# Ledger of designs, part 11: designed miniproteins, single chains, continued (2)

Each design is a single chain, and the fold is of that chain. pLDDT is the mean over its residues in the fold that is shown.

## One batch from the design tools (miniprotein)

Design m4354
Fold by ESMFold2-Fast:
Structure m4354 (fold): chain A 73 residues (1-73)
Amino acid sequence: SKAEEIKEVIRKHFPLLPDEKAEELAQKLVNGEITPNEAALEIRGAVEPQLTIDRATFHRRLAAFAEELKKIL
């Protein structure tokens, strides 16, 4: 399904994000309840406190994720 495809993109870019949160975001994106940029902000809030890489690299990954997601949607 489209939601499964989106969930796979989320999991690929952010393996530290809980599976339940990835599924929630995928469903909201499929339903048009949130934008790719809003999903990136939600992921940032959940993952940034657990960050093991530098902030600049993480922010570049968030931007790349949002752009990849826009191509799928």
Scores: mean pLDDT 81

Design m4355
Fold by ESMFold2-Fast:
Structure m4355 (fold): chain A 83 residues (1-83)
Amino acid sequence: SPLEELLATLEETIAWLEEKRARSTNPELRAELDGIIAHLRARRAWLEAHGATLSDAELERMLEAERQAREEIERWYAEQEAA
């Protein structure tokens, strides 16, 4: 279902970020990663509570937005590693 794909996509992004946080020795980067992780966890929790009330079309739009957000986060993180 679109909801299951959306929840799985968020979980995968959170797990990826938690791995990056665990490897980081930079306290400023850790703080930024903690903020992103907290934001994504809050969004996932909201979707667990309310996602069943949303239409498939709304969930598909949210899934596409999360895929785009993941690409942006990966790009941002690559820039942090290059600095």
Scores: mean pLDDT 88

Design m4356
Fold by ESMFold2-Fast:
Structure m4356 (fold): chain A 83 residues (1-83)
Amino acid sequence: DVKGLVDRMIAAAEAGNRVEAAKLHTALALIGVGYVIESNDEEAGKEISKKFKELAEAIDRGDLPAARKYGDELAKTVEKLKA
């Protein structure tokens, strides 16, 4: 559940729990890589990589609204690959 992981990661970041946020970010990144490999869809893989980068940069700068937006977009892209 990509959305669930994004929600938990943002909540951990909001709480200042950077260890938990980092663990959840790593789990989300591994899941994203799995979808790219399994889908064999180069365009979707590039989109996922871009959203992960945007999400990570937003978390790093403490821009939680941007992190939520990019996380939701990432979850939607992953659901598109599953369909």
Scores: mean pLDDT 72

Design m4357
Fold by ESMFold2-Fast:
Formats: C-alpha cells, structure tokens, sequence
Structure m4357 (fold): chain A 79 residues (1-79)
C-alpha cells in the first residue's frame, strides 16, 4: 500500500510539474498544478513515514487539484 502511494504520488507530481510548465502564462491553472505538486510531495513523505491514511488523503487531494486544473484549461479552450 505505502509503496503504491509513493508511486502514484510520484506520477501525480510529474504530471503537475508538466502542467505548471505548459500553463506558465495562465496563473490560475499554474497555481492549481503547483498546489497539486505540493500535495503529491507531502503524500510521498507521509507514505515513507508509514502514515498510509494521511498519504492516501494527500494523494487524493493532489488528484482532485490536477482534475480541477484540467477542467479549468478545458473551459478556457472551449469557451
């Protein structure tokens, strides 16, 4: 479980880093991506400490923030 959370957190962090770079000129989308990166990194740290429940919550928040960033980018493109 902890190992899977570390792996998922790393994937979310990498995705968030890419989104922040791709949307560097869009402050709202960039901010959501940067927050997602922060939560992913915290999730990895808690998973490494053995706090699986806290790690799961933080990884879930990272995913939610990435989903919000993607939705915001899609709204800007389709409006």
Amino acid sequence: MAEELIKKGQQLKDTADQMARDYSDDPETKELAEKARDYALKGIEYAKKGDVKKAEELVKKAQELLDQAGDLAAQRWNS
Scores: mean pLDDT 82

Design m4358
Fold by ESMFold2-Fast:
Structure m4358 (fold): chain A 108 residues (1-108)
Amino acid sequence: MNEERGVELTKKAVEEAESKLSEEEKYIMKKHDEKGLQGVVEAASELEISLEEAVKKLKDAQEKIRKAVLEALKADPELLEELRKKYEKEEDIIKYMMNLLAEAEKKE
């Protein structure tokens, strides 16, 4: 598998999806990345929304990013076919792609 191709595709898709998120969705995602569920609780308090609303916004933002990565993969059928041979679930393919990006960012 061409890991560089996977990283570039995922990075572009994530950046494009993030540009379309609301400021609240971006803030909740940032807090979740830093502190997990406790970050979401803090963000809910700071935004003066319920924890249920903050979790919903987090899930909506994650779904937008997931769909963007999937659509980018559909535009690269060769890479998508290689990944489908290794993973039965679409969610596992997306997790793999997101992990490739995270590992690449740690090296550079």
Scores: mean pLDDT 80

Design m4359
Fold by ESMFold2-Fast:
Structure m4359 (fold): chain A 85 residues (1-85)
Amino acid sequence: SALQRAIEYLRQGDVQGALEALDRAIDEVGALYNAGVLTEEEANQIVDLIQQAKQYAVQGDLQGALEAVQRALELLQQALARAAA
């Protein structure tokens, strides 16, 4: 997933790669919302965490960015599990 790719870039210190992957993740969340897989609340919470991760990455707080991406990934996985049930 784009969120997993963002984690790889952040671990490498590639801020530009991470930001591009996070923008891709926002697009993927929007597509899942439009497909009816995610609720509006789930989509908004995940996008908010991705936006926080982008802000941390721009500030050079790669650890803060990683933690925000991990939270976004956990929420996405929980939402997908709910939708599949």
Scores: mean pLDDT 90

Design m4360
Fold by ESMFold2-Fast:
Structure m4360 (fold): chain A 85 residues (1-85)
Amino acid sequence: MLEEIARLVREELARLDTDGDGTVSIDELVEAVIRAAKRLGLSDEQARKAAELVREALRQSGRATVSIDQAVRLGSLAIADVLLA
Protein backbone atom coordinates (compact mmCIF):
# COMPACT_ATOMS: atom_id res chain seq x y z
CA MET A 1 0.00 0.00 0.00
CA LEU A 2 2.56 2.66 1.00
CA GLU A 3 4.70 1.96 -2.11
CA GLU A 4 1.61 2.26 -4.34
CA ILE A 5 0.63 5.54 -2.64
CA ALA A 6 4.16 6.91 -3.12
CA ARG A 7 4.11 5.94 -6.81
CA LEU A 8 0.84 7.80 -7.42
CA VAL A 9 2.00 10.92 -5.54
CA ARG A 10 5.25 10.93 -7.57
CA GLU A 11 3.31 10.59 -10.86
CA GLU A 12 1.00 13.53 -10.03
CA LEU A 13 3.95 15.68 -8.89
CA ALA A 14 5.77 14.94 -12.17
CA ARG A 15 2.77 16.40 -14.05
CA LEU A 16 2.97 19.64 -12.02
CA ASP A 17 6.78 20.08 -12.04
CA THR A 18 7.02 21.01 -15.73
CA ASP A 19 10.35 22.84 -15.15
CA GLY A 20 12.05 19.67 -13.87
CA ASP A 21 13.91 21.64 -11.18
CA GLY A 22 13.18 19.02 -8.50
CA THR A 23 11.29 21.39 -6.17
CA VAL A 24 7.61 21.43 -5.24
CA SER A 25 5.52 24.30 -3.83
CA ILE A 26 2.91 23.79 -1.10
CA ASP A 27 0.09 24.35 -3.62
CA GLU A 28 1.58 21.84 -6.08
CA LEU A 29 1.96 19.21 -3.34
CA VAL A 30 -1.62 19.79 -2.13
CA GLU A 31 -2.91 19.36 -5.71
CA ALA A 32 -0.83 16.19 -6.24
CA VAL A 33 -2.07 14.68 -2.94
CA ILE A 34 -5.72 15.33 -3.85
CA ARG A 35 -5.25 13.73 -7.29
CA ALA A 36 -3.34 10.72 -5.92
CA ALA A 37 -5.91 10.15 -3.15
CA LYS A 38 -8.77 10.19 -5.66
CA ARG A 39 -6.91 7.72 -7.90
CA LEU A 40 -6.66 5.42 -4.85
CA GLY A 41 -10.46 5.55 -4.46
CA LEU A 42 -10.58 7.87 -1.43
CA SER A 43 -13.63 10.10 -1.02
CA ASP A 44 -13.48 13.84 -1.70
CA GLU A 45 -13.56 14.39 2.09
CA GLN A 46 -10.64 12.00 2.69
CA ALA A 47 -8.61 13.60 -0.13
CA ARG A 48 -9.26 17.04 1.39
CA LYS A 49 -8.16 15.81 4.86
CA ALA A 50 -4.89 14.44 3.43
CA ALA A 51 -4.25 17.74 1.61
CA GLU A 52 -4.96 19.72 4.81
CA LEU A 53 -2.43 17.57 6.74
CA VAL A 54 0.27 18.33 4.16
CA ARG A 55 -0.56 22.06 4.02
CA GLU A 56 -0.46 22.38 7.82
CA ALA A 57 2.85 20.46 8.12
CA LEU A 58 4.54 22.72 5.56
CA ARG A 59 2.98 25.88 7.06
CA GLN A 60 4.36 24.97 10.52
CA SER A 61 7.84 24.33 9.03
CA GLY A 62 7.94 27.80 7.41
CA ARG A 63 8.92 26.25 4.06
CA ALA A 64 7.62 27.58 0.74
CA THR A 65 9.00 24.62 -1.26
CA VAL A 66 10.27 21.07 -0.68
CA SER A 67 12.24 18.60 -2.81
CA ILE A 68 10.30 16.02 -4.86
CA ASP A 69 11.52 13.22 -2.55
CA GLN A 70 10.37 15.14 0.55
CA ALA A 71 7.04 15.92 -1.16
CA VAL A 72 6.47 12.23 -2.04
CA ARG A 73 7.22 11.21 1.57
CA LEU A 74 4.96 13.88 3.13
CA GLY A 75 2.09 13.31 0.69
CA SER A 76 2.29 9.52 0.98
CA LEU A 77 2.25 9.62 4.79
CA ALA A 78 -0.72 12.02 4.80
CA ILE A 79 -2.74 9.78 2.44
CA ALA A 80 -1.76 6.65 4.42
CA ASP A 81 -2.80 8.33 7.69
CA VAL A 82 -6.28 9.09 6.30
CA LEU A 83 -6.65 5.73 4.49
CA LEU A 84 -5.42 3.48 7.34
CA ALA A 85 -6.88 5.45 10.30
Scores: mean pLDDT 78

Design m4361
Fold by ESMFold2-Fast:
Structure m4361 (fold): chain A 74 residues (1-74)
Amino acid sequence: MVEELEEAVREAERHWEEYEKTGDLKSLQKAFVAALHALLLARKTPDVPEELRERAEELFKRALDAISKEIEEE
């Protein structure tokens, strides 16, 4: 499952970068879903590299914060 976790982290990072460039809520939603998936995999997978778990947690936190701000700004 480490490969799946790595892919989820990369997907979250990719969509997050897309959101940063465009401000598109669809990209933010995709980043959030991928980050949540990565976080769930990190919790379920034994012997996860600390760096990879930290990246998943950071991505989830950033995406969640961005979604919260989008909702409150509207």
Scores: mean pLDDT 79

Design m4362
Fold by ESMFold2-Fast:
Structure m4362 (fold): chain A 80 residues (1-80)
Amino acid sequence: MEKEEREKKIEKEINEAMATMYLWVEVKANPERIARGLAGADPADRAFLEELIERYSEISGVSKEEARERVREILERLQA
């Protein structure tokens, strides 16, 4: 019983680490497009941002709202 719980915990930690790396790679690769998506100026840039948020949410297990906040934080760090 405890061995299966340990494996699930390790998988969750690996998934969270992979999700975080995925988010950093994508924001660093497309910072201007993500900024435009957050501003809501263009439907295509908005769709790109929503797909990024959805994928991060699915891998990490966090809400789409929390995922969006994490995207903003990373973008602000890269623009500073």
Scores: mean pLDDT 78

Design m4363
Fold by ESMFold2-Fast:
Structure m4363 (fold): chain A 84 residues (1-84)
Amino acid sequence: DEERRRRAEAAVLMADQARDFARRSTADQTLQALDGLRDLLRRAGDEGMARVFDQGRELVRQGTPAEAGERMAERARAEAERAI
């Protein structure tokens, strides 16, 4: 499904942008950004990708924003591959 592929590609792009933001941002700023992206994906009906960003929030609380962003981007790519 072409539309499913486009949604997966858009979600991966959002994860890459969130990773880059996290490298330059505080933990609080990163958590706020991830909450917004999670809610956006949930409204779009992409529960799988929304869970990836929700897991990213937990990783920020356990470590650094930069490390959490990188792991989240990896998980987003894996989720996109499963959706295709």
Scores: mean pLDDT 80

Design m4364
Fold by ESMFold2-Fast:
Structure m4364 (fold): chain A 68 residues (1-68)
Amino acid sequence: MLEEEVERIERRIEEEVPDPFDADILKSFVRMVLGIQRSATTPLSEEEAIREIRRIAETALKGIKEAK
């Protein structure tokens, strides 16, 4: 489930971000956040991880859209 959600976010980034450089850094960022969540001392909830990653990605996408 988490892996599927990450893949969906990556597809959305590809669709929403016209600059491939920006798309690549956002995808890298999503992967990095996933890694941090997995290496946390108490990795308690997959649902929380999905929610957090989604929120961060959405905020980043909004920032790029606003900057134009």
Scores: mean pLDDT 67

Design m4365
Fold by ESMFold2-Fast:
Structure m4365 (fold): chain A 61 residues (1-61)
Amino acid sequence: SKEEKLKELELEYRRRVHAVAREIDDANNGVWTADALAEFQARVAEIRAEYQKKVDEILKE
């Protein structure tokens, strides 16, 4: 169903954001500088755009 597809996309989005946060945290030894935060925001924005595109594809069914 559309509802099941949307739930799976939300879980994928959450997992991807958490993975990026862990990657940046590990790369910077837990220190979140302005540059590290900017990188996180940029990568999350890309993931969010991909998520929104997939949501739009499901909703037009």
Scores: mean pLDDT 86

Design m4366
Fold by ESMFold2-Fast:
Structure m4366 (fold): chain A 70 residues (1-70)
Amino acid sequence: AAPPLSAEQQRAEAEFEARLAALDASRAAGEAALEATEGYRVVETGREVSWEDGQRVITLTGELIRPAAP
């Protein structure tokens, strides 16, 4: 079995989550600009998180949506 997360690994995980939140905020700003320019909206529809050899891997899925009701 894999060893439990150490305090250092838990801290690294928290830092990673904080960075991901900052990137999500930046993406939201870019998506708003895209909607203003093209009339489309980008929406994250899925997020999968897995561990591989002590590393965290995130897979993101999104859709490009036409405004149905402006």
Scores: mean pLDDT 67

Design m4367
Fold by ESMFold2-Fast:
Structure m4367 (fold): chain A 82 residues (1-82)
Amino acid sequence: KQGEVIKKEELEKLVKEAIEKLKKNNDKERIKLVEKIYEGALEVDIPKEFFKTFLELVVNEKNLTDENIQEILAKSVEETYK
């Protein structure tokens, strides 16, 4: 909704929830991707809506590819900057 920066505690919660979902499917490569996203998000002021949307799309994408990651990034930016 707003361009609010995601709080560290909320960021940690969302990442943990995403990793737990991925662990159920034994998707080790996607877990590594989510961990890298988390590390990057800790270093910058990231918009809450962008991070939420991006993480949800990454976790729920059935066939995650480099091309799909680019599309997910674009959609996440669009959702953040209404």
Scores: mean pLDDT 74

Design m4368
Fold by ESMFold2-Fast:
Structure m4368 (fold): chain A 66 residues (1-66)
Amino acid sequence: SKEDQEIFAKALAGAYQLNDEKTALRILFIANLKNIPINYPLFVKYLNSGKKYTKEEIDEYIEKLF
């Protein structure tokens, strides 16, 4: 869904900002299993938003993807 793509983009952007490779790979694996397409423009928007993501926020986004 569009909502899943949004959550996925935020989770991936946060993982990249924290240099958390294990979490980034887990997010990509979940996307593949659930057939969620990667919205790169949306990912880049969140990555460049100036927002600093926390590990807690990223885990919450991942939880929503299940």
Scores: mean pLDDT 80

Design m4369
Fold by ESMFold2-Fast:
Structure m4369 (fold): chain A 104 residues (1-104)
Amino acid sequence: SMKEELEKKVKEVIENSKLPEEVKKKILETFESRLDDILKAIKEKAPDILYNRFILDLLLKSGIISSEEYEKLRDASLDEILNSDVLSEEEKEFVENLFKVLKE
């Protein structure tokens, strides 16, 4: 199914990331809790900002970004998120790869 294919691709992005194992587990748990919302966005060809917000929610709930940093980046483009000083190089690579899987 589309759900199983998406879940597989996202799990591969998470596992192949250079993020700490505790962070990967929190990201995966948050992703699984949001999976139906993400599938709906993909089916409806949602704008990039909604995919950016899903990714930011994963970063917030995993502890990568603070609530204040989330609010600053909430309406940002992907390029603005990737050029921000709040993310490490490994976190930026993760965000870029995840966006590609969600957006295709």
Scores: mean pLDDT 84

Design m4370
Fold by ESMFold2-Fast:
Structure m4370 (fold): chain A 79 residues (1-79)
Amino acid sequence: SEEEKLAEEIIREILAELQALVAEAVAAGLSDEEIKEKAIAFLEERKKKVEEEYKDVNPEAAKMVIEKIDHLIATLEEG
């Protein structure tokens, strides 16, 4: 669906930004715990932005992206 395609595009962009953030934090010599905290904070902020940007124009795509972000946060908190 169009909603799934949009959600996949947004998720791909978020994952690329997350990968860059982690790489920069590792290069800066941050601890595993500090990297985790930064990654979670980034994902929480991105979740807010997705909700604000898409809530009125494509709420279904927003929901799919937010569910993926929540799963990523849960995975980071468990690791």
Scores: mean pLDDT 87

Design m4371
Fold by ESMFold2-Fast:
Structure m4371 (fold): chain A 83 residues (1-83)
Amino acid sequence: SEKDLQLKKALLEVDVLVGLLHIHKALGMEPKESLISQLVQAAQEALTLAQELENEQALKEVASALLEAYKITGNEDILKTLL
């Protein structure tokens, strides 16, 4: 369905953004607020779609990615999205 495609897109966006946060941390860079905002938006979309589609695996994947991003950044907006 179109929603399944949108969920896959949102999950890929989450993964890419978490990967960028890892790269920036490895380079000694501060977490960019723009990347954090994009991650929160993509994660919220993925969580909403995963709940609507009753896709438990996708919910677990988003939660895992957000926890990883929180460990990298310490950012409260990521934590609020995870909870």
Scores: mean pLDDT 87

Design m4372
Fold by ESMFold2-Fast:
Structure m4372 (fold): chain A 75 residues (1-75)
Amino acid sequence: MELPDVAGRRLVLVVGSADPLRPELRALAAEARAQGADVTVVELEGGRLEDTLPEKSPETAAIYRERHAALLAAA
């Protein structure tokens, strides 16, 4: 996977701890950081990334909104 130039950009990557794409997302985060991006990786305990989507669980939706609000407050 090739990233466009992300230097100076902020990226947030969310992944489940049991997601089969977890190693690929970690590699992507490392590559983006190497290019100078400000990368935050949020690992949620459990299954695949789809299990962390708001439509799957009200609790997951609350976590998603809390993380998004924290990122906006930090900006």
Scores: mean pLDDT 58

Design m4373
Fold by ESMFold2-Fast:
Structure m4373 (fold): chain A 91 residues (1-91)
Amino acid sequence: GVKLPEGLSEEEKALVMALYTVLRITLEGLTSPEAQELRAEAVELARELIAAHPEDRERAIRAAVELLRQDPSVKRPPSLEEARRLLEELL
């Protein structure tokens, strides 16, 4: 099972899960209307949280990548560099 790092605030946890969701759906190529709706909601939440707390962005990206590495359903977890590049396009 995937676990969030210890010591994150509730806002940091929300940002990590939003970024995880965006990356997971994008990398797995999930095209269902349900998956696309979840991704759109996660993008909006991530944008709002990063606008409020831009200092959390880098830590949250690292945590999201670590969650993807721990998720056995993820066939190809991204590198940190790949994750940053994808999020630059999507956020």
Scores: mean pLDDT 80

Design m4374
Fold by ESMFold2-Fast:
Structure m4374 (fold): chain A 92 residues (1-92)
Amino acid sequence: KPIKVRLVAVKDGKIVAEEEVYVSSLDQAAALAFTLARKYGANAASALDIETGEVVAVALKDGQIVGRKRFKVDSVEEAAKLAYELAKEVGA
């Protein structure tokens, strides 16, 4: 069954872009979140499975992924916060 995910791009702790997509895996969702972050000049992104609350957060520096973590969350806002925290942790 396709996974319904919400992609958020985060810059300076704020959501700068958000998209809803259907994917076959969270790894595919993470790749789309990375692409969204690059498009909007963001330093972090999250891909949230809205049915399960599973999220993959990625941190970007100089257009490259420098951090990646998986979490369980209750909201898009929490997913965005965790992406921002990951970016701070890895110096993105």
Scores: mean pLDDT 83

Design m4375
Fold by ESMFold2-Fast:
Structure m4375 (fold): chain A 80 residues (1-80)
Amino acid sequence: SEEEELIEKLLAAKSQKERLDILIEEIEKNMGKEIAELLREAYENPSDELQAELEKLLDEERLKVLERLDKIVEKAADKR
């Protein structure tokens, strides 16, 4: 499954940067490059302005994708 493949990639990652890169690539695949770039920037340099911009772009379907990814990350972390 796509979930199992993503967990395997996250478990194979050797650094926090590599894990972030894997997650951002998955976000780009599901929600496009603009949202992926904004989420990377929010992780690296959080700001109220960037948060407001993300809230405008993240509809219910995109929020569900992020919730699913969060659960996958938790499952991968539990196996470390």
Scores: mean pLDDT 78

Design m4376
Fold by ESMFold2-Fast:
Structure m4376 (fold): chain A 58 residues (1-58)
Amino acid sequence: SRQQQMIAQLEATIKELTEKVEELKKKYPNDPKAQMLALLLQAVIDSERFLIERIKEK
């Protein structure tokens, strides 16, 4: 269904962003700018997860 396709796309994006967050933590653990970027990416991940849950309720 269209809902399943949208969820799959959002989950793919979450996976990519999660990998970037982990890379930032591994390569730049003591860099405040990298820490801030990781927090911003995490906020995007959380927003995408919220969208998935909202789609599932329909």
Scores: mean pLDDT 85

Design m4377
Fold by ESMFold2-Fast:
Structure m4377 (fold): chain A 72 residues (1-72)
Amino acid sequence: SLEARYQEAVALADEALALAVETEDYEGALRVSQLNAAAEDAYAAGDEAAFRAVYEELLRLLEELRRRREEA
């Protein structure tokens, strides 16, 4: 459901933001904030396609941040 995906997106954004803060990646933190706002807007509008696009971007960003954290 869209609600379940939104909860997952919130969890992903929270993890990504924590990783960006830990690695002092200010640009990464800003990007997470932008994607989180976009996910909230898409969810509020009931726009599943827009939500999916933001969700996929959050997943890619999280993977990049996790990789950086593992290397640190």
Scores: mean pLDDT 82

Design m4378
Fold by ESMFold2-Fast:
Structure m4378 (fold): chain A 72 residues (1-72)
Amino acid sequence: SPAERRLQNEMTLGVIEIHVVTAELFDAKIPADLADRLEAQVRAILADPNMSEEEKARAQEVLKRIAEMRAA
């Protein structure tokens, strides 16, 4: 259902946020293939029309951090 998908996306976003923030905090290099997969997952979450504006803002911030980690 849309509600189940939204809950799954919220949980997935939270796990990705923890990973990205932890890697950024420790200045850890992220492998390119992992960065590609995380970016794809976040973009899929952003494509869900049932996400709140707050959840979309969080997903966009995660996507930005992944891009910054790729550029470093």
Scores: mean pLDDT 79

Design m4379
Fold by ESMFold2-Fast:
Structure m4379 (fold): chain A 88 residues (1-88)
Amino acid sequence: MQELTEEQREKLAEKALELGKKLAEETDDKEIAEKLLELGKRMAEAILNGDSLAAQRAAAEMVLAVGEAKGDKEAIAEAERALAELEA
């Protein structure tokens, strides 16, 4: 696999922050919105540090938070499975 340059990591981190902000703006639940903003930041920091496992965990937690906001039981179950596999 091609290793990411510092510039590429910075661009991906910026996109992670933008994703967290966008998802937070799409929810009426203040606690879920705050969690999504924090997860976007954690994903960005993980990308900048080259920590692919931490980045994947943050992404899965974002899917879980969005699923909880929408009451999407299938999305919640999928995110919980992904998180369990990352912790194994």
Scores: mean pLDDT 78

Design m4380
Fold by ESMFold2-Fast:
Structure m4380 (fold): chain A 69 residues (1-69)
Amino acid sequence: AREALLELLELRNELSPGSEEELAEALAKIDELVAQLEAVREELARNTPEIFSEESRRLVELVRRAVAA
């Protein structure tokens, strides 16, 4: 995942080269968002909702709150 993000940043830098500092900051933000999504995915995996409709909605709300926090 991170390797793919690095490759994406390389393509972006080749099209419109910016400062190394700006690239490092963008990469750090992307990594943090990815880590948050991975944590949410793990929580969803720990919970096996029998009623996927309502429990999935509750988990989605938790996900949105975790990402927003």
Scores: mean pLDDT 62

Design m4381
Fold by ESMFold2-Fast:
Structure m4381 (fold): chain A 94 residues (1-94)
Amino acid sequence: HMSEELEKKREELRKEADELVDKAIQAYNDGNYDEARKLFIEAAKKYKEANDPIGAVALTMLALAYAVDAWLNGDEEMAQKLIEAAREALKIAK
């Protein structure tokens, strides 16, 4: 049935989005700030394709939490990039 096929595709997109979030966190921990920003934005696009607004909101909150962490550790450049990623993710989710 077509609805079952669409549900399977949405589950696959959510899994891809979750994997991109994990890679973004790894890039952040490795100090690869541009890669972290890029991966968070790509994850937001996948959540939108999956029609998952909760996942998209959770992603924006996560990016903001890491931005706060970066700012508190004195890395204002990383904080700025993560704030931009969160802003773009929220815009994509809308």
Scores: mean pLDDT 83

Design m4382
Fold by ESMFold2-Fast:
Structure m4382 (fold): chain A 68 residues (1-68)
Amino acid sequence: SMVDEALAELERLRAEAEAAGDTAAAVWLRHQIRVLRENAESLSDEEARRFLAGARAAAEQLRAWQAA
C-alpha cells in the first residue's frame, strides 16, 4: 500500500539521518513515522503521499540548517 511505501521511505530517511549525525532530522522523522502509523487506517493513498512529501521536504530543510 502507499502507507507501507511511505513508512519504508521514512524509515530509510531516518536511518540515513542517524548515520549522518543529523539528530534534528532523525527525531523529526521518528515523530512522523509514529503519526503515520497511528493514522494508517484513516489515511487515503493521496494523503499518505502528501504526508511523505511534506516529511521529505522538512527533513531536507533540517539537514540544510545543520550543514550551515
Scores: mean pLDDT 80

Design m4383
Fold by ESMFold2-Fast:
Structure m4383 (fold): chain A 61 residues (1-61)
Amino acid sequence: EEEKLKQYREEGRKKLATTYGLTDEEVDRMIREGATNPFTRRLVSMLTEEERKALEEELKK
């Protein structure tokens, strides 16, 4: 179960890092800001629903 979530997080981070030239830390910040900032959320919306939810769930805590 957590393995599946880890895969989604890895794929999501890779997509954002490759597309926007970000580090993993910058990707995490983008996802956290995407929860409240509509501009940043639009950038994150390139991820699949599963990838986005997995990253948001991890960073929610």
Scores: mean pLDDT 74

Design m4384
Fold by ESMFold2-Fast:
Structure m4384 (fold): chain A 87 residues (1-87)
Amino acid sequence: APSLLELQQAWDSLSLEEQVAFYRRLLEAIRDLLSPEELAALEAAIAAGDVERFEALLKRHLTRASDEERARFQARFLAVMTEVYAA
């Protein structure tokens, strides 16, 4: 599996449009892990193409999450990464 550093470097190499597309797919995969208010805020950020805002909101969610909730998020994140970017 790629390291977090390798994933970050690959991410930083993507266009804004590709980053937005990935986060749209990720949001779909994690909808049930979010409150309605968090979901609405993340949907608004992605609709605006505001990747920085999306990342800030997601980080805030994960900071409040339990270890179990973070593990569920990480599993879904890796599944989306594998689906979209693994050859």
Scores: mean pLDDT 79

Design m4385
Fold by ESMFold2-Fast:
Structure m4385 (fold): chain A 76 residues (1-76)
Amino acid sequence: SSEVLELVKMQMLLIAMEASILLAERGGLSPEELLREMDVIVEYNEEVAKKYPDNKEIQEVAERTRKLAEEARERL
């Protein structure tokens, strides 16, 4: 289903954000580049969550994405 494909993409984007945070912590990515990438990923996952408000798994991935981005910003 289209929801399953979106959920997989959201999970892949969340993993990419985790990897970018790790790369930034190791000096391989600037804080400005990390902030831009996190904003794009958060925006995408929030738009998918708006499209599927009754899909609990999609809502949970969007929330995890927001929380991870907030925690990363606090450490910058």
Scores: mean pLDDT 89

Design m4386
Fold by ESMFold2-Fast:
Structure m4386 (fold): chain A 90 residues (1-90)
Amino acid sequence: MIKISETVNDNGLLTITATDGDKEVQLVIDLKKKKVVSVQYSPGMSVEEAEKMLNYLSDYAKSLYPELSDDIDKAKKEFLESLRTREKLL
């Protein structure tokens, strides 16, 4: 079962984390700049597992911050393309 948690630091950086057992995907959003900063995932995840968790996480994030939907979708696409490229170059 995927669990979502969120934290905000003193700099206005929102970290949204999706966990499923030993698997974790994290989305960092700068709320002051209204931009996605980074996407991170735990080592050892397959591209398919990362994609599933990131889709869940991005849908949750867009429900909270619909004004950031385009930035979230762009960050998700770029991250997944990066993972697929890395998988092919192994």
Scores: mean pLDDT 78

Design m4387
Fold by ESMFold2-Fast:
Structure m4387 (fold): chain A 63 residues (1-63)
Amino acid sequence: SEILEKALNSGDPEIQKLAEKVRELEREAVRRLSRDNDWEGVQALIEEIKRLIKEIEEKLKKS
């Protein structure tokens, strides 16, 4: 994601931590989909990822 690339290269440790958390949740979503066909769990992870991306966007916009 372009937003995650900007976040990781922002030089702001808080923004970088948020981007790393999004990457962790993305890996978890792929794992749940591939192993368990757990669409309900995947949907919950997608909603959390969207929330974190919005937080990253707002922090980058104000930088």
Scores: mean pLDDT 80

Design m4388
Fold by ESMFold2-Fast:
Structure m4388 (fold): chain A 57 residues (1-57)
Amino acid sequence: MTVADLVQAARDAFIAGDIDAARQYMIQAMQLLGYTPAQARQMIRDGNLPQEIIDIL
């Protein structure tokens, strides 16, 4: 599964109202970019997503 696949899965889960699944897929996408789960959670909370993720959204 690629970063783009995980970002799409996160977006689909968010649209379906499954916020927990959406968050989990986004954390997995960011881990593939080299972020730790803790870093990914903080960036999601802060709204400071990496540009690679923003470009896919």
Scores: mean pLDDT 81

Design m4389
Fold by ESMFold2-Fast:
Structure m4389 (fold): chain A 95 residues (1-95)
Amino acid sequence: GLIDQLNQLIDKAEDALKKGDLQTALNHLNQAIDLAEQIARDPSQRDYAREQLNRLIELAMRLMDEASRKGDVQSVLQAIGLRIRAIGLIEDISL
């Protein structure tokens, strides 16, 4: 189901980040946000979706820090955009 796919994408993003593969991590995180948004449309799954979005924000922060250390400006900007999107979705769910 969507929850299993979301968990797999988060795990893949964490693994890519640990390996320093920032673009692969960003791709998986963006796909994970898309799934979290779909999951959040079910009111019974809102708390779960919010929890996973907070986890995605944490991973984006770690990615941004790693990209900054490497001087990878594009990945920093992409991680900022990902964080903004995830925060906005949490705010929408919390209304």
Scores: mean pLDDT 88

